# Ledger of designs, part 27: designed miniproteins, single chains, continued (2)

Each design is a single chain, and the fold is of that chain. pLDDT is the mean over its residues in the fold that is shown.

## One batch from the design tools (miniprotein)

Design m4917
Fold by ESMFold2-Fast:
Structure m4917 (fold): chain A 91 residues (1-91)
Amino acid sequence: MHMKMKVLVVDINEEVREKVAEFLESLGFEVTKASTVEGIDLSKFDLIVTTEGMYEKYKEKLEASGVPVIVVPEIVTEEDLKKLEEKLKEL
């Protein structure tokens, strides 16, 4: 591909959203942060990373996008970030 992978990070919690976004940016991804999927063109992204609660709330929209979705816990630890990195290597 001619570009960095574009990742949308969606969580209502700003602390979790920033933590996940900073981690992904450190890995070289182009990150967009959002508190909702409403009004966002999901097809512009190569990957969506969201929390369990956000995934359940927006499941139909996320699945309809055709974009891969990775779900992280509501409380993100360093272990959860390592699991996220492992899942990213499988894409």
Scores: mean pLDDT 80

Design m4918
Fold by ESMFold2-Fast:
Structure m4918 (fold): chain A 76 residues (1-76)
Amino acid sequence: AEDEEVLADIAAAEARLPEALARAAALPAPEVVALLAAALARARELVREAIARGTPRAELEARIRELEAELRAAVA
């Protein structure tokens, strides 16, 4: 069985994604909006693949941190 704490954390993160996407869509720079939307979609895919593979919580958190760094670099 998957780690239920990891699933709860992922569910909480997914619940925040619609708000983040809505904020991104409101930005005046369409290239920045497109990059942020693509990065968020990729994060969602990677998280689902990690769950399917039974990836440990620590590895999931590491992957999420990498995606956060990529998002920060793309927006900067």
Scores: mean pLDDT 62

Design m4919
Fold by ESMFold2-Fast:
Structure m4919 (fold): chain A 92 residues (1-92)
Amino acid sequence: GSPTITSQHINQASQHIRQGNFRQASRHIRQASSQSPNSRTQSHLIQASRHIRQGNFTQASQHIRQASSSSTNQSTQQSLNQTSQQLRQRSQ
């Protein structure tokens, strides 16, 4: 998929997490997964979306960090790191 579209979906998910709209955040992470160029990043984004929907923000944050480490696009990595921080804030 497109790194630009992936970053856009992650940024939308991040916005929804800030607003407490976890269902919409999960949908955007799932869309980012479908646009992701590698299976490892895709798998971690799918796991993160499931954990967000379940309110398991610590586990979701860990999967977002793993997705970031497997991504080769700097914009996508930055968006994922921001999303991870917001999820950690929600787990407190």
Scores: mean pLDDT 85

Design m4920
Fold by ESMFold2-Fast:
Structure m4920 (fold): chain A 88 residues (1-88)
Amino acid sequence: SLLEKARELQLKIGEWLQSASAEEIEAVRKAQELLEKAGDLFREGKVEEAIELVKEAFKILLSTIKDPELKEILKEYEKLLIEIIRKQ
């Protein structure tokens, strides 16, 4: 299921972030704020606005995160979240 895939990717991201720099942790914090706002918009039925905030959050992460394997995991997770939002 999409939710099981999302959970697996979240666990992988969490493991990689255990050795993250302060700059990378701050990027995660900013991205998390945008993802929380996206969740609120999604619950209000504002699907396209929610997707735009997801894209903005992952743009911040992908510009800051240095690890190439983590970048690929983040790209997969972004695509999965957008798919979940669109399949409502």
Scores: mean pLDDT 81

Design m4921
Fold by ESMFold2-Fast:
Structure m4921 (fold): chain A 84 residues (1-84)
Amino acid sequence: RQPLSEAEILAELEALSPEELRRLVDSLEENVRQALAGSRDRELYQQALQQLEKARENVDDRPLTAQHIQEAMRLLQEAVDRDR
Protein backbone atom coordinates (compact mmCIF):
# COMPACT_ATOMS: atom_id res chain seq x y z
CA ARG A 1 0.00 0.00 0.00
CA GLN A 2 1.36 3.40 -1.05
CA PRO A 3 1.17 6.37 1.33
CA LEU A 4 -1.10 9.10 -0.04
CA SER A 5 0.28 12.56 -0.81
CA GLU A 6 -1.46 15.63 0.65
CA ALA A 7 -3.03 16.31 -2.77
CA GLU A 8 -4.28 12.71 -3.01
CA ILE A 9 -5.72 12.86 0.52
CA LEU A 10 -7.52 16.12 -0.32
CA ALA A 11 -8.94 14.60 -3.54
CA GLU A 12 -10.17 11.51 -1.63
CA LEU A 13 -11.80 13.71 1.03
CA GLU A 14 -13.49 15.89 -1.62
CA ALA A 15 -14.93 12.69 -3.17
CA LEU A 16 -16.71 11.81 0.10
CA SER A 17 -20.38 12.66 0.71
CA PRO A 18 -21.29 15.15 3.48
CA GLU A 19 -22.49 12.18 5.59
CA GLU A 20 -19.18 10.33 5.08
CA LEU A 21 -17.26 13.53 5.94
CA ARG A 22 -19.27 13.94 9.17
CA ARG A 23 -18.56 10.30 10.13
CA LEU A 24 -14.84 10.82 9.44
CA VAL A 25 -14.81 14.02 11.56
CA ASP A 26 -16.56 12.16 14.42
CA SER A 27 -14.01 9.32 14.24
CA LEU A 28 -11.05 11.72 14.17
CA GLU A 29 -12.44 13.78 17.09
CA GLU A 30 -12.76 10.60 19.19
CA ASN A 31 -9.15 9.63 18.36
CA VAL A 32 -7.87 13.13 19.25
CA ARG A 33 -9.79 13.19 22.57
CA GLN A 34 -8.36 9.79 23.52
CA ALA A 35 -4.82 10.98 22.63
CA LEU A 36 -5.30 14.19 24.65
CA ALA A 37 -6.21 12.20 27.78
CA GLY A 38 -2.78 10.49 27.70
CA SER A 39 -0.68 13.35 26.31
CA ARG A 40 1.20 16.15 28.06
CA ASP A 41 1.44 18.20 24.82
CA ARG A 42 -2.07 19.52 24.22
CA GLU A 43 -1.41 22.33 21.71
CA LEU A 44 -1.33 20.38 18.42
CA TYR A 45 -4.19 18.08 19.48
CA GLN A 46 -6.31 21.12 20.42
CA GLN A 47 -5.47 22.76 17.07
CA ALA A 48 -6.54 19.54 15.32
CA LEU A 49 -9.85 19.60 17.24
CA GLN A 50 -10.41 23.23 16.13
CA GLN A 51 -9.89 22.22 12.48
CA LEU A 52 -12.34 19.33 12.91
CA GLU A 53 -14.90 21.71 14.47
CA LYS A 54 -14.54 24.01 11.44
CA ALA A 55 -14.99 21.00 9.14
CA ARG A 56 -18.23 20.11 10.96
CA GLU A 57 -19.51 23.71 10.71
CA ASN A 58 -18.79 23.82 6.96
CA VAL A 59 -19.98 20.31 5.96
CA ASP A 60 -22.17 21.80 3.18
CA ASP A 61 -18.95 23.20 1.61
CA ARG A 62 -17.20 19.91 0.80
CA PRO A 63 -13.89 21.38 -0.49
CA LEU A 64 -13.58 23.59 2.61
CA THR A 65 -14.50 20.68 4.90
CA ALA A 66 -11.91 18.48 3.15
CA GLN A 67 -9.21 21.16 3.66
CA HIS A 68 -10.02 21.40 7.40
CA ILE A 69 -9.89 17.60 7.79
CA GLN A 70 -6.57 17.44 5.91
CA GLU A 71 -5.10 20.15 8.18
CA ALA A 72 -6.37 18.30 11.28
CA MET A 73 -4.67 15.10 10.03
CA ARG A 74 -1.41 17.02 9.50
CA LEU A 75 -1.58 18.49 13.03
CA LEU A 76 -2.29 15.03 14.48
CA GLN A 77 0.76 13.60 12.71
CA GLU A 78 2.94 16.42 14.08
CA ALA A 79 1.58 15.78 17.61
CA VAL A 80 2.36 12.05 17.34
CA ASP A 81 5.88 12.80 16.05
CA ARG A 82 6.52 15.23 18.95
CA ASP A 83 5.45 12.57 21.50
CA ARG A 84 8.37 10.39 20.29
Scores: mean pLDDT 76

Design m4922
Fold by ESMFold2-Fast:
Structure m4922 (fold): chain A 78 residues (1-78)
Amino acid sequence: KLELLKQGVALLREGEEAFKKGNYKDALRKFTEAARLFEASGELQMAAYALRKASEAAEKLGDFETAEELRKRAEELE
């Protein structure tokens, strides 16, 4: 449980750095994996945050269908 949370936090940070550098495809992958790990560890607020960040990355890629799906998943956790 603690290891999943630590891995999720690391991926969230890597996703933020990738997003900041314009590497939106890499950011999307890291944010979605971070969300999965946060959900698995019961950290629903962190999972929702990561899914919203993933949605932003998908929007930057022009993938509006994925962005909407990710935003809806985040809302379901809030």
Scores: mean pLDDT 87

Design m4923
Fold by ESMFold2-Fast:
Structure m4923 (fold): chain A 76 residues (1-76)
Amino acid sequence: SERQRRSEETRRLLRENPELDEAARRAAEEAQEYGKKMDELAKQGGTREEILEQASETARAVLELIGHISDARALS
C-alpha cells in the first residue's frame, strides 16, 4: 500500500540521516507520552477541559513528528 511504501521509504531516509533519526525518535516518544497521558486522564475521570488540553499537546507532538518526517523525505 502507499502507506506501507512511504513508511519503508521514511525508515530508509532516517537510516541514511542519523541526525533526523534522533529528532524523529524524540518526537515519536513525545507523541506517545502525550497520547498515553490523555488516555489515562480520560480513564481517571478527567474534565473535558483537561482532556482537550492533553489532546492539544498530543496534536502538537504529532505535527512536530510529521515535520521531521517531511524533512527526511526532502533529502531524497
Scores: mean pLDDT 68

Design m4924
Fold by ESMFold2-Fast:
Structure m4924 (fold): chain A 59 residues (1-59)
Amino acid sequence: ALSREERQALLLEGASLSIEYMKLVIDIKVDPSKRTPETEAEIEALIAREQALEAQIRA
């Protein structure tokens, strides 16, 4: 089982991932030229990491 400190660290990591995701989405909305295969791959990676993190916290 995860310790309190480990669970808190995972939750903080999740918050950081959410902020990174929002920054990318806002950047693309402001400047559509920033919607590249690289930024799309980064968004997909952030979503996948957040889902994995959520599963780990719930385990």
Scores: mean pLDDT 82

Design m4925
Fold by ESMFold2-Fast:
Structure m4925 (fold): chain A 86 residues (1-86)
Amino acid sequence: MEALEHLREALEALERGDIIRAYVHLQKAVKYDPRAQPVLDELKPLADEALETHGRLSPETRAEFAARKPEVIARLRDLIAELEKQ
């Protein structure tokens, strides 16, 4: 499976607020393309908290994700567009 498929799945998961699924797909994407690593690193603290809470996000984690979400989504869209040119 190519990096593009995993990046698209991660983007869709982020749009839905599914941090754990987004993180899992980003981990897979990094194995195919290291350009995904900065996005994976940025989501790690949020994914760690989501895992610790068994998927129940605190109000603080939801606020942090809401603040970070537009930037992370923009970075993923840019990376997907760059890979689609290849």
Scores: mean pLDDT 78

Design m4926
Fold by ESMFold2-Fast:
Structure m4926 (fold): chain A 100 residues (1-100)
Amino acid sequence: SELEEKFRKIREELGEVLNYARENKLSPEETAQLALETVKKYSDNPIAQAIAAGLEAWLAGASREEVLAVVREKTKDLPEEFQEEAVAVVEAIIDAIEAL
């Protein structure tokens, strides 16, 4: 599907962002902002919108649980596979950021 193909591209670009952050020793905030900028390029994609909302919540000081709740709420009308993948992507980003 078009939604699945676009999500694959978003995941690939976010993976590149996390690799770049690790190699260049970016701060947690810089990494989150770069990830947010990356997903905003796909602003018409509902999964990208959910990931962006989660990252904005994290940058505003929300807990991991609150961030993941935002992502789940934003994806509630999508197929369950996309809900789980969006949550997994945001969780992976937070895990990478917390490891910096």
Scores: mean pLDDT 83

Design m4927
Fold by ESMFold2-Fast:
Structure m4927 (fold): chain A 94 residues (1-94)
Amino acid sequence: MDEVIDEVLAEVARVLKERGEPISLETIRTFAENGVAALEEEVSLEELARMLEAIAKAAREVAEKHKDDEEKKLIAEILAEAAEAGAKYAREKL
């Protein structure tokens, strides 16, 4: 399970890099493990919302690529939903 999660997070980081988003694998992992609160301490709410919106879009793209891999698709969808919820939280606090 841990290896599959790491593979999905790495693929999300790769998609973000392809889109020109300055979001590292370490940032994605920190968010996945510790939630929005861990990122909220390091960035502004506006930057947090933008980062999480970018992560959500990248994670949705990864989920679509893995439509035939139920486990990878589910992990990517969970990450996308968490990032979408975190972005909404940050936007509502602005």
Scores: mean pLDDT 83

Design m4928
Fold by ESMFold2-Fast:
Structure m4928 (fold): chain A 85 residues (1-85)
Amino acid sequence: MEEELRREGRERLEAERADMDEATRLTAEYSEELERIRRETPEEERERAEVELTRRFIERALELGLLSEEKARALLAQLDERERA
């Protein structure tokens, strides 16, 4: 029964795996760029660079259909408020 349950779970995940693979890749690219900023960007500029990177990835996720217009707008508004604070 364990193998059968794992098989059913895997099939359900694989049914939407193409969409999830794109989201996973985008998330991995975001994490790698974020780590690069943290390593290579001076501390005084790091906050701004992280905000700008996050904004670009939100826009890309929206273009790829991985994020709704409403959620993207809310997240961008939060970044704008963070940058002004």
Scores: mean pLDDT 70

Design m4929
Fold by ESMFold2-Fast:
Structure m4929 (fold): chain A 99 residues (1-99)
Amino acid sequence: SGREVAREIGREFRERLDRLFAESKRIAEADEAEREELAKKYGISVREVEALSEISKEALKRGLPASMLPDEVIREKARELGLSEEEIEKIIEVLRSIA
């Protein structure tokens, strides 16, 4: 029984992680039309979605889904992309909402 519970928890964790990676890849690879739909979905600007795509690419290079990036890494990358502190907070909120 305990071993079956551990297997189920492990499966649920893997399925959740796979979904987070899939969403990060979708955001990273989004074309112009897909970026407009993401902007509507998350209530942010297309400019902020472009930054979200670059941050998602950085996460994937590190072997992480974007939603699991530390806040400090998100802030550093977003600042490099020229985002304001207000825009950076919106990006963090979006990434945490995906998790």
Scores: mean pLDDT 85

Design m4930
Fold by ESMFold2-Fast:
Parts: sequence; structure tokens; C-alpha cells
Structure m4930 (fold): chain A 74 residues (1-74)
Amino acid sequence: SSSEKELEKKWKEINKLISEGIQKYLEGVPLEEIKKELERKLRELGYSDEEIQAALEMFEQLVADTERRRQERA
């Protein structure tokens, strides 16, 4: 079983990749292209399909939050 510290380290690493994805989204890169790149990078780093799915869901939630804030300012 993974220790709590190992899970925290993994999620910190995943959060960094998600933050990079959000930056690309703000630069106008298509959402689906960013999601494919994020999935590929996480897979190359050895993350499980379950961990990759959780990361993609988190990314989608952050994109939705970003879009809501953008619409409120329009």
C-alpha cells in the first residue's frame, strides 16, 4: 500500500501538470488536445488509469471554474 506521503507527492505532481494544462487552455489550445497530452504525460510517468481519470476530472472542474469566472466578467 502507498503511504499517505506518497499519495500527497503524486497529487502534487499531478496538480503541477494540471496547472500547465490550464495555462495552455488560457493560451487558446483546444481542451481535447490538452486532455490528450495530459493523459499521455501521466501514462508515461507510470500513473494508473484510475489516477489518470481522476486527474482529467480535476482538470475539467478547473476549466469549468475558469470559464464561469470569464463569463461573469463579460
Scores: mean pLDDT 80

Design m4931
Fold by ESMFold2-Fast:
Structure m4931 (fold): chain A 94 residues (1-94)
Amino acid sequence: LDEELRRAIPRAPPDARQALLSLLAARRAVEAGDFDEAIGHLISARTHLALAGLLDPESERLLDQAIEAARAGDGAEALRYIDQLLARLLEQLR
């Protein structure tokens, strides 16, 4: 995942790139236990996914589940949904 992200981010369109960067910032915030900051980054990712035309129903569902897990303080669940969304976006950008 991290190797693929390093290669995909520079090649992604601007809004898709901002969405990926926001999701990575959300991941780091969850790992640090900063759930409020993680939620802010997830909301930012939603905006950029919508602008990129990548906010399909499944991506929206994964994002909503990540936000709810972060609100519950469930870092493991939040990371699982963030990583699933990142993997999905990498598939769509190939």
Scores: mean pLDDT 88

Design m4932
Fold by ESMFold2-Fast:
Structure m4932 (fold): chain A 90 residues (1-90)
Amino acid sequence: SVAEEARRAGMALAAAEKVLETDEDPKKREEARKVMEEARKIGELDPEAFERGYREGEERLRLLEEMKKLPEEKAREISEKIRKEKEELR
C-alpha cells in the first residue's frame, strides 16, 4: 500500500541521515543523499505514515548505537577485572 511505502521511505530517510552524520566515504554519502531525495518524494504521498516510519527508524538506529557502545564498555571492564585478578594471584 501507499502507506507502507511511505512508512518504509521514512525509515530509509532516518538511515540515510545517519550515514551522512557518521560516514566519511564520499560514495556512501552520495548514495545516502539519493536515498533521501527519493524517500522525501514517496513521503509526500502519505506524510503521516512517513513520519511514523522516520520515528521508528530513528529509534532503531538509537538502540543499535547504544548496543555498540555497551559491548565495548563491557569488554573493557572484563579486561580490567582479569588484569586485577592476575595481579592478586601474584
Scores: mean pLDDT 79

Design m4933
Fold by ESMFold2-Fast:
Structure m4933 (fold): chain A 63 residues (1-63)
Amino acid sequence: MEKREEVLKAARTHGREVADELAEKYGLDPALKAQVYRELGDTEAAREYMKKLLEEFEKKRKS
């Protein structure tokens, strides 16, 4: 939870590269990465991560 706020703050203050580094360092899930990209207005990146999250959800439901 706290790391999520740090990543979002980094995205707003220092940009996507710093936010991506922090997200990887903290091992954050695709849903949070999608949220970070939406905060930055990167709709395509947000859509890609959301799509991956839905695919994982479908796999778990079918397995």
Scores: mean pLDDT 67

Design m4934
Fold by ESMFold2-Fast:
Structure m4934 (fold): chain A 76 residues (1-76)
Amino acid sequence: MKEEAIERAAEAARRLATQHFGDVGPEVGELVAETVREILSKLSDEEAQRYGDRIEAATSVDEMAEALREAKKAAE
C-alpha cells in the first residue's frame, strides 16, 4: 500500500536525521519525516514505493536527501 511505503520511508528518514543531528535530532527528524510524507503522497503508488524504498535503504543523510530531491522532481 502507498501509505505503508510512505510511513516506512518517513520513519527511516526520521531515524537517520535524529542520529545525525544530536540534540536537535528529534525536531529535525520530525520535519524530515513530514517532508517525506508530503512529497511521496503526491506521487503515484509505483513512484512512492520506488522512492520510499530508496529512502529506506539510505545509509547517510546525503543519500536520503538525494532520493528525496529526485522524488520532489517526480512530483512536479
Scores: mean pLDDT 80

Design m4935
Fold by ESMFold2-Fast:
Structure m4935 (fold): chain A 56 residues (1-56)
Amino acid sequence: SQAEVDALAEEIARNLKRAGQELDASRRAVIARALVDRGFSLDDAEAAVDRVGTLL
């Protein structure tokens, strides 16, 4: 579900931020790729990363 992909994207983004890594275009691509590898569509993954980027 969209809620599940959003929650996973937020978890990955928060872990990267805790490691001192900026949520730049490169890190956004890494998160989107991780979501696609988990079985989500690229469109849903990119939308989730955009939403998480607004919240962080």
Scores: mean pLDDT 75

Design m4936
Fold by ESMFold2-Fast:
Structure m4936 (fold): chain A 89 residues (1-89)
Amino acid sequence: MEEIKKNQKKLDLVATALEIAGLVFAGRFDEAVKRLEEVLGQPPTVESVEAFLREVKEALKDVFSEKSAEIANELLDEAFAKLKAYLES
C-alpha cells in the first residue's frame, strides 16, 4: 500500500521524463525544453537536466521491473544527452 503511493509520484516523474525523451527524438527540442521548464520551475540548464535525470533514474527501479528500467534508462540517457547538447548550442 505505501509502495503504491510512493510509486505514483515516481510514475509521474518517469512518465514526464519519457515524454520529454519522445519530444527530443521527434526533434521537438523547444517543446522538450518548455516541458522540462514547467517541471523544474526554471529555465533548464545542463546542471538541472543532470539533476533531473539522476532523480528519474532513481525512480525507475521502483516503478519498473529491472529489465524495463534498463531499457528506459538507455532511452533517457540518449534523449537527455541530445537535450544537453541542444542547450549548449
Scores: mean pLDDT 80

Design m4937
Fold by ESMFold2-Fast:
Structure m4937 (fold): chain A 113 residues (1-113)
Amino acid sequence: SEEEEKNEAKGIVNFIETEVDYLKEMVDDLEAETDPERRAARLQTLIDYLKEVKARLQQLIEDSKNEKTKKFLQEILSLVDEVIAAAEAGDLAAMRQNIDRIRKLVEEMKKEI
């Protein structure tokens, strides 16, 4: 139903918003880390976390029956791939930029549900 589709979209938006907030904390911790060995470990943890989020997003895309929700999830997935690429390159600025882009898409999706 239309109400079930709206409730699914709200649940997905809430999930992504929570993951984005946690990701931001991980990036802040990575930026604050001055020890090279601990910084490398934090970066690997962040990459592993992003790959886990990516797998969940792929599953949500497959399970969703709503075209608008699928497109939103596909756009988020593309940006998560950009954050992974930035993390693998050690590019903190690119990580933050793509996280901000995810946040903007979440805000836009909230206006449509």
Scores: mean pLDDT 89

Design m4938
Fold by ESMFold2-Fast:
Structure m4938 (fold): chain A 95 residues (1-95)
Amino acid sequence: SLLEELREAVKADDAKKAEELTREILEKDPSKAPELLEIADEGLKAGKYEAAEAIYRVIALSEHASEEDRKKAFEKLVEIGVKHLEEAVKKVTSR
């Protein structure tokens, strides 16, 4: 199934495939958005940042997902973005 393919893409940290599969799943069944968020959360906990970010981005920008699910995805993207900015600042300030 597409959900199993998405889980495999997340394990591989394949952002492009995760994006494509998440978009297809939401287009076919918008009610899957909560399950997609759960898959992204599992990926994030496993250090699969690129794939998790891709899933959150698709949901946050989706016309098919509910406003609540889009907001949850956006909040996760902000959290990840802040962590990336902190690491970028550390690189600039390290001598």
Scores: mean pLDDT 82

Design m4939
Fold by ESMFold2-Fast:
Structure m4939 (fold): chain A 81 residues (1-81)
Amino acid sequence: MEKLKEELKRLAEELIRLSKELMDHTDDLKLILYAIGRILRAIGVLFDVDNNLLSDEQLRKEIERFKREIAEIKKILKELE
């Protein structure tokens, strides 16, 4: 349980960092709104983790989702280079 929570928190922090980086590197309102949406979702999941609202299965699903979202933002950032 604890190891999954730690991994999820690290991924959420990474997603927030990359989303902020995306906002700093684009004037595209759609991309900015996408980044804001990712930040808000990550904060919400962190709240759920801290309040023990997620099962082990839900923690694993959120980890997989954050990994996908991180990969998507990294792809967008690379396209902006």
Scores: mean pLDDT 85

Design m4940
Fold by ESMFold2-Fast:
Structure m4940 (fold): chain A 96 residues (1-96)
Amino acid sequence: MERVEKFLEETGYPYAAEFELKRPEGEDKSTFVARAIGRALRLMIEFPPEELKVKLEEKDENTLYLLIAAKSREVFERAVRLAQEDGFTLVAELEK
């Protein structure tokens, strides 16, 4: 909750969500991080930065956080769906 609340305030956007991505056993950290960056970049390509803000943070060697914030409910719902399809697990969501 605290991370998603800070991101909501930082962006000034009315909708925000936090996701986790877990490293599979046998995958090295650098490959895991590169794949996570690639998946986050797909969100940034699909939605312009004026509509969606994206942030990727490392929790530890086995877990990354993805934060998104959106200007509209429609963009938010589409971005949440796309993130979940790309293997991110929804942890929290917040609306103004």
Scores: mean pLDDT 83

Design m4941
Fold by ESMFold2-Fast:
Structure m4941 (fold): chain A 103 residues (1-103)
Amino acid sequence: SFLSPQELAERVLELIEELRSKIEEDPEVLEFLERLKPYVEKGDPLAILLAARLLRYVEPSEELLELERQAARNLQENLEPNKELIELGNELIKKYPELRYLV
């Protein structure tokens, strides 16, 4: 089923809370998710995509893969990606290069 950007954001935020104990085991993962959270709350598709991918690195999940796919589709409809999020995404991939292979 296709979720709206707001529904995608809400589900990603729920999963951050559900996976909180595992996220807290890696302080850098926690820091990246905290930096992404305000953009996810606004329904930004790049932030949702980055958060879903990072959560899937913590806990592999078909649900997270589907959320990432839907966020990627929404991102294609964006006229200008947020530059701060692009920089954050580049920083994230540099720290966790495995995230490139989760697509």
Scores: mean pLDDT 80

Design m4942
Fold by ESMFold2-Fast:
Structure m4942 (fold): chain A 66 residues (1-66)
Amino acid sequence: PSEEQIKKAEEIAKEALARAVRALSRGDYAGAAQALREGAKKAEEAGGPQSMVDSMRRGAATVAAL
């Protein structure tokens, strides 16, 4: 991926993490997992690194198991 694609994916990941943290603070584990899955999809669509996308999806699975 290009440097611009990496930067855009990082901003998407940061926003997804912020939404997930807000959901978790309300006890909304399903909402937190959804925020991370949506972030992973957007990062993939932006051409972000596969390792970043995979990490976000793994994070969503972990939160969903709580």
Scores: mean pLDDT 82

Design m4943
Fold by ESMFold2-Fast:
Structure m4943 (fold): chain A 96 residues (1-96)
Amino acid sequence: GLGTPSIGDLLDVARSLDGLSPDEALLFAEAMQEVVEKVENEIPLSEITDETVRQVVREILSQRSPELLEKLLSRREPVDPIDLMVDIARRMVLPG
């Protein structure tokens, strides 16, 4: 893996998503950092799947901001933000 991403890198990803406020972008970045840390530390490498990571994303977003989770779930086009979060977390944890 590429290690734990910086908050700045995750903020750049969040800012690429249309319609997030600065506060929502920060929550997104902090949620992504927590997702990567939890996946890396608590899930065996062999069990890291899109579905497993998606479950972690949904859990962390629901704990940090249920409103942000609902907003991201309602905006699936042109980029699905949940699938983007899953993809980023997997790339940071799994060997390339």
Scores: mean pLDDT 76

Design m4944
Fold by ESMFold2-Fast:
Structure m4944 (fold): chain A 57 residues (1-57)
Amino acid sequence: RSAALRTLSPEELALLAELRSHGGDIDALVASVPNPSKRAEVRARAEALLARLAALP
């Protein structure tokens, strides 16, 4: 897990912090995005980040 965090960009770390503030709920995070046209992008990035973290030891 600590090794996984070392490979994250500052943007990915910020996204992870936002996810944690919503209890890891991607739907809640996406709903909090003020620009609705960006919600699909935020969802895709959050899902990709969680998949990366789940795949790492």
Scores: mean pLDDT 74

Design m4945
Fold by ESMFold2-Fast:
Structure m4945 (fold): chain A 65 residues (1-65)
Amino acid sequence: SEAQFNIVKTHLNDPELTPEEKFQILKEYKKLYPNDPRVNELLQYVLENSSDEQLKQLAQELLQE
């Protein structure tokens, strides 16, 4: 749901979470909602706003699938 995507987006902006934890959150979210167009919006958000190279790499890989 959109509410769940907003929760994930909040976690991606949480300064208490490590890049590795954010990476796992994003990966699991794609796994749970593989055909949801909102997943692509989240992946684009990460590519545009994240400073973490691993998180951006995951977003790029998931967008290519």
Scores: mean pLDDT 74

Design m4946
Fold by ESMFold2-Fast:
Structure m4946 (fold): chain A 61 residues (1-61)
Amino acid sequence: SAAAEAARLERALAGARAALELGKQTGSVSVIKATLREARSLGTPEGEELAREAERLLAQL
């Protein structure tokens, strides 16, 4: 259902955001790269924006 799909994407996005914050705090390139892949896999505008944030962080390391 559309509601179930929306809830799944919301949880996935929240998890990816939490992982990106962990990557920022630890300076872990591997965690940030994993977050980038997950964010892009969502296929949503919010996921693409999170992926852009991850790319900016990687460019600063």
Scores: mean pLDDT 84

Design m4947
Fold by ESMFold2-Fast:
Structure m4947 (fold): chain A 97 residues (1-97)
Amino acid sequence: SNEDVFRLVVVGMLVISAAADVDIAQRMLDKHPNDQAKIDQAQAMLKSAKRLVEEAQRMIDDLRAQGVPVPQNVLDALRQVQERIAELEKRVKERQA
């Protein structure tokens, strides 16, 4: 349906937005490893990215429940962003200890 196509576009936009937040967070942590204000900003960006991937996952689950095929490249991109969030959250936690 047209609604299903639109929902897939929204999922793609959420994943792209989350990846952008992760890229910003990674750059902040790489360039300013000992700057607490930059670490806090990176943590806020990771929290934003996490919210976006959780929303994308809910939409994917709904689409799958309705029998709508979700492209594998979208699933792979979502997984990659989730893995990057976990790695960067670990880096933030280690620097707060």
Scores: mean pLDDT 89

Design m4948
Fold by ESMFold2-Fast:
Structure m4948 (fold): chain A 90 residues (1-90)
Amino acid sequence: SREELEKRLEELEERLEALIERIEAALKTASPEQRPALEALLEGARRGKGLLEQLRKAFPSLSEEELQERLDRFEEALEGLERRFEEVTA
């Protein structure tokens, strides 16, 4: 339902905000070897934030099918960023 999709968007926004905070914290103590990967992850996360802000603004005008497709793609991309962050900081 549209209500469930709205909840998914809210959860993705919260997850992304948490990831950005974690990357910023990691950058403060990052080794020279970790820094380029963390900076790339931060840029990716910030771009993702812009995309979610655009999706939120477009939310009332999009079909449930379009919303589901965009949220599914975003969730996959976010999971990739989260996985890469764990790899870099391990």
Scores: mean pLDDT 89

Design m4949
Fold by ESMFold2-Fast:
Structure m4949 (fold): chain A 67 residues (1-67)
Amino acid sequence: MTVVEVEVTGESVTYDEAKGRYVATVRVRLTFSDGTTQDVVVEAEGPTPEEARANARALLDEIRRVL
């Protein structure tokens, strides 16, 4: 089964005081060749909101690479 579509359905970034870092959350919908869908959440941390988002997107790209 092959992933035919990867759609970012939501993105947020929040400061986590316990970690002292920003946490970016990316919600992704995967559509498979048989028409089924799967919702996945990708999280990553960074010292700035921009870096947290960049780290989450990099992790999403790694996931996309192995699909």
Scores: mean pLDDT 79

Design m4950
Fold by ESMFold2-Fast:
Structure m4950 (fold): chain A 74 residues (1-74)
Amino acid sequence: MKEGSLSDLPPLVALALAERDYASFEGDARAFLEEFVRALPAELQEAFRAALDASKDVAEFFRAARVIAREAEA
């Protein structure tokens, strides 16, 4: 693992680490995901916030976010 903020990582790697971190997280899931989105570059925050608003749960968010991450890498 590389040292640095989530914004220093490729989006797909940042998502994998966030999923792993969330698996051990206790608290408000919405607050966790909002903090994750805030850690991303501004260009990605808009798309990820849209995915967050469209998703019913954390698993749906991460599935949608992977599509956005792949688009950002293209």
Scores: mean pLDDT 72

Design m4951
Fold by ESMFold2-Fast:
Structure m4951 (fold): chain A 66 residues (1-66)
Amino acid sequence: MKYVMETELGESTLSMTDDEIVQMLIDAGATEEQVRAIAEALKKERGDVTEEQAQELIDRVLEAMK
């Protein structure tokens, strides 16, 4: 499951902005666990995403879903 989710999102996220990723997650009704998994996938796929940037993305999605 973890690898499948990371693989599926990696293809889409390689050309997406952080704003587009946030909107996609909100539209999909992603759970907190899914949002964290996506942020982790971004760190792996892009290799240049810091832990701070990944956390900011998580915070933005969770705040918007509140």
Scores: mean pLDDT 66

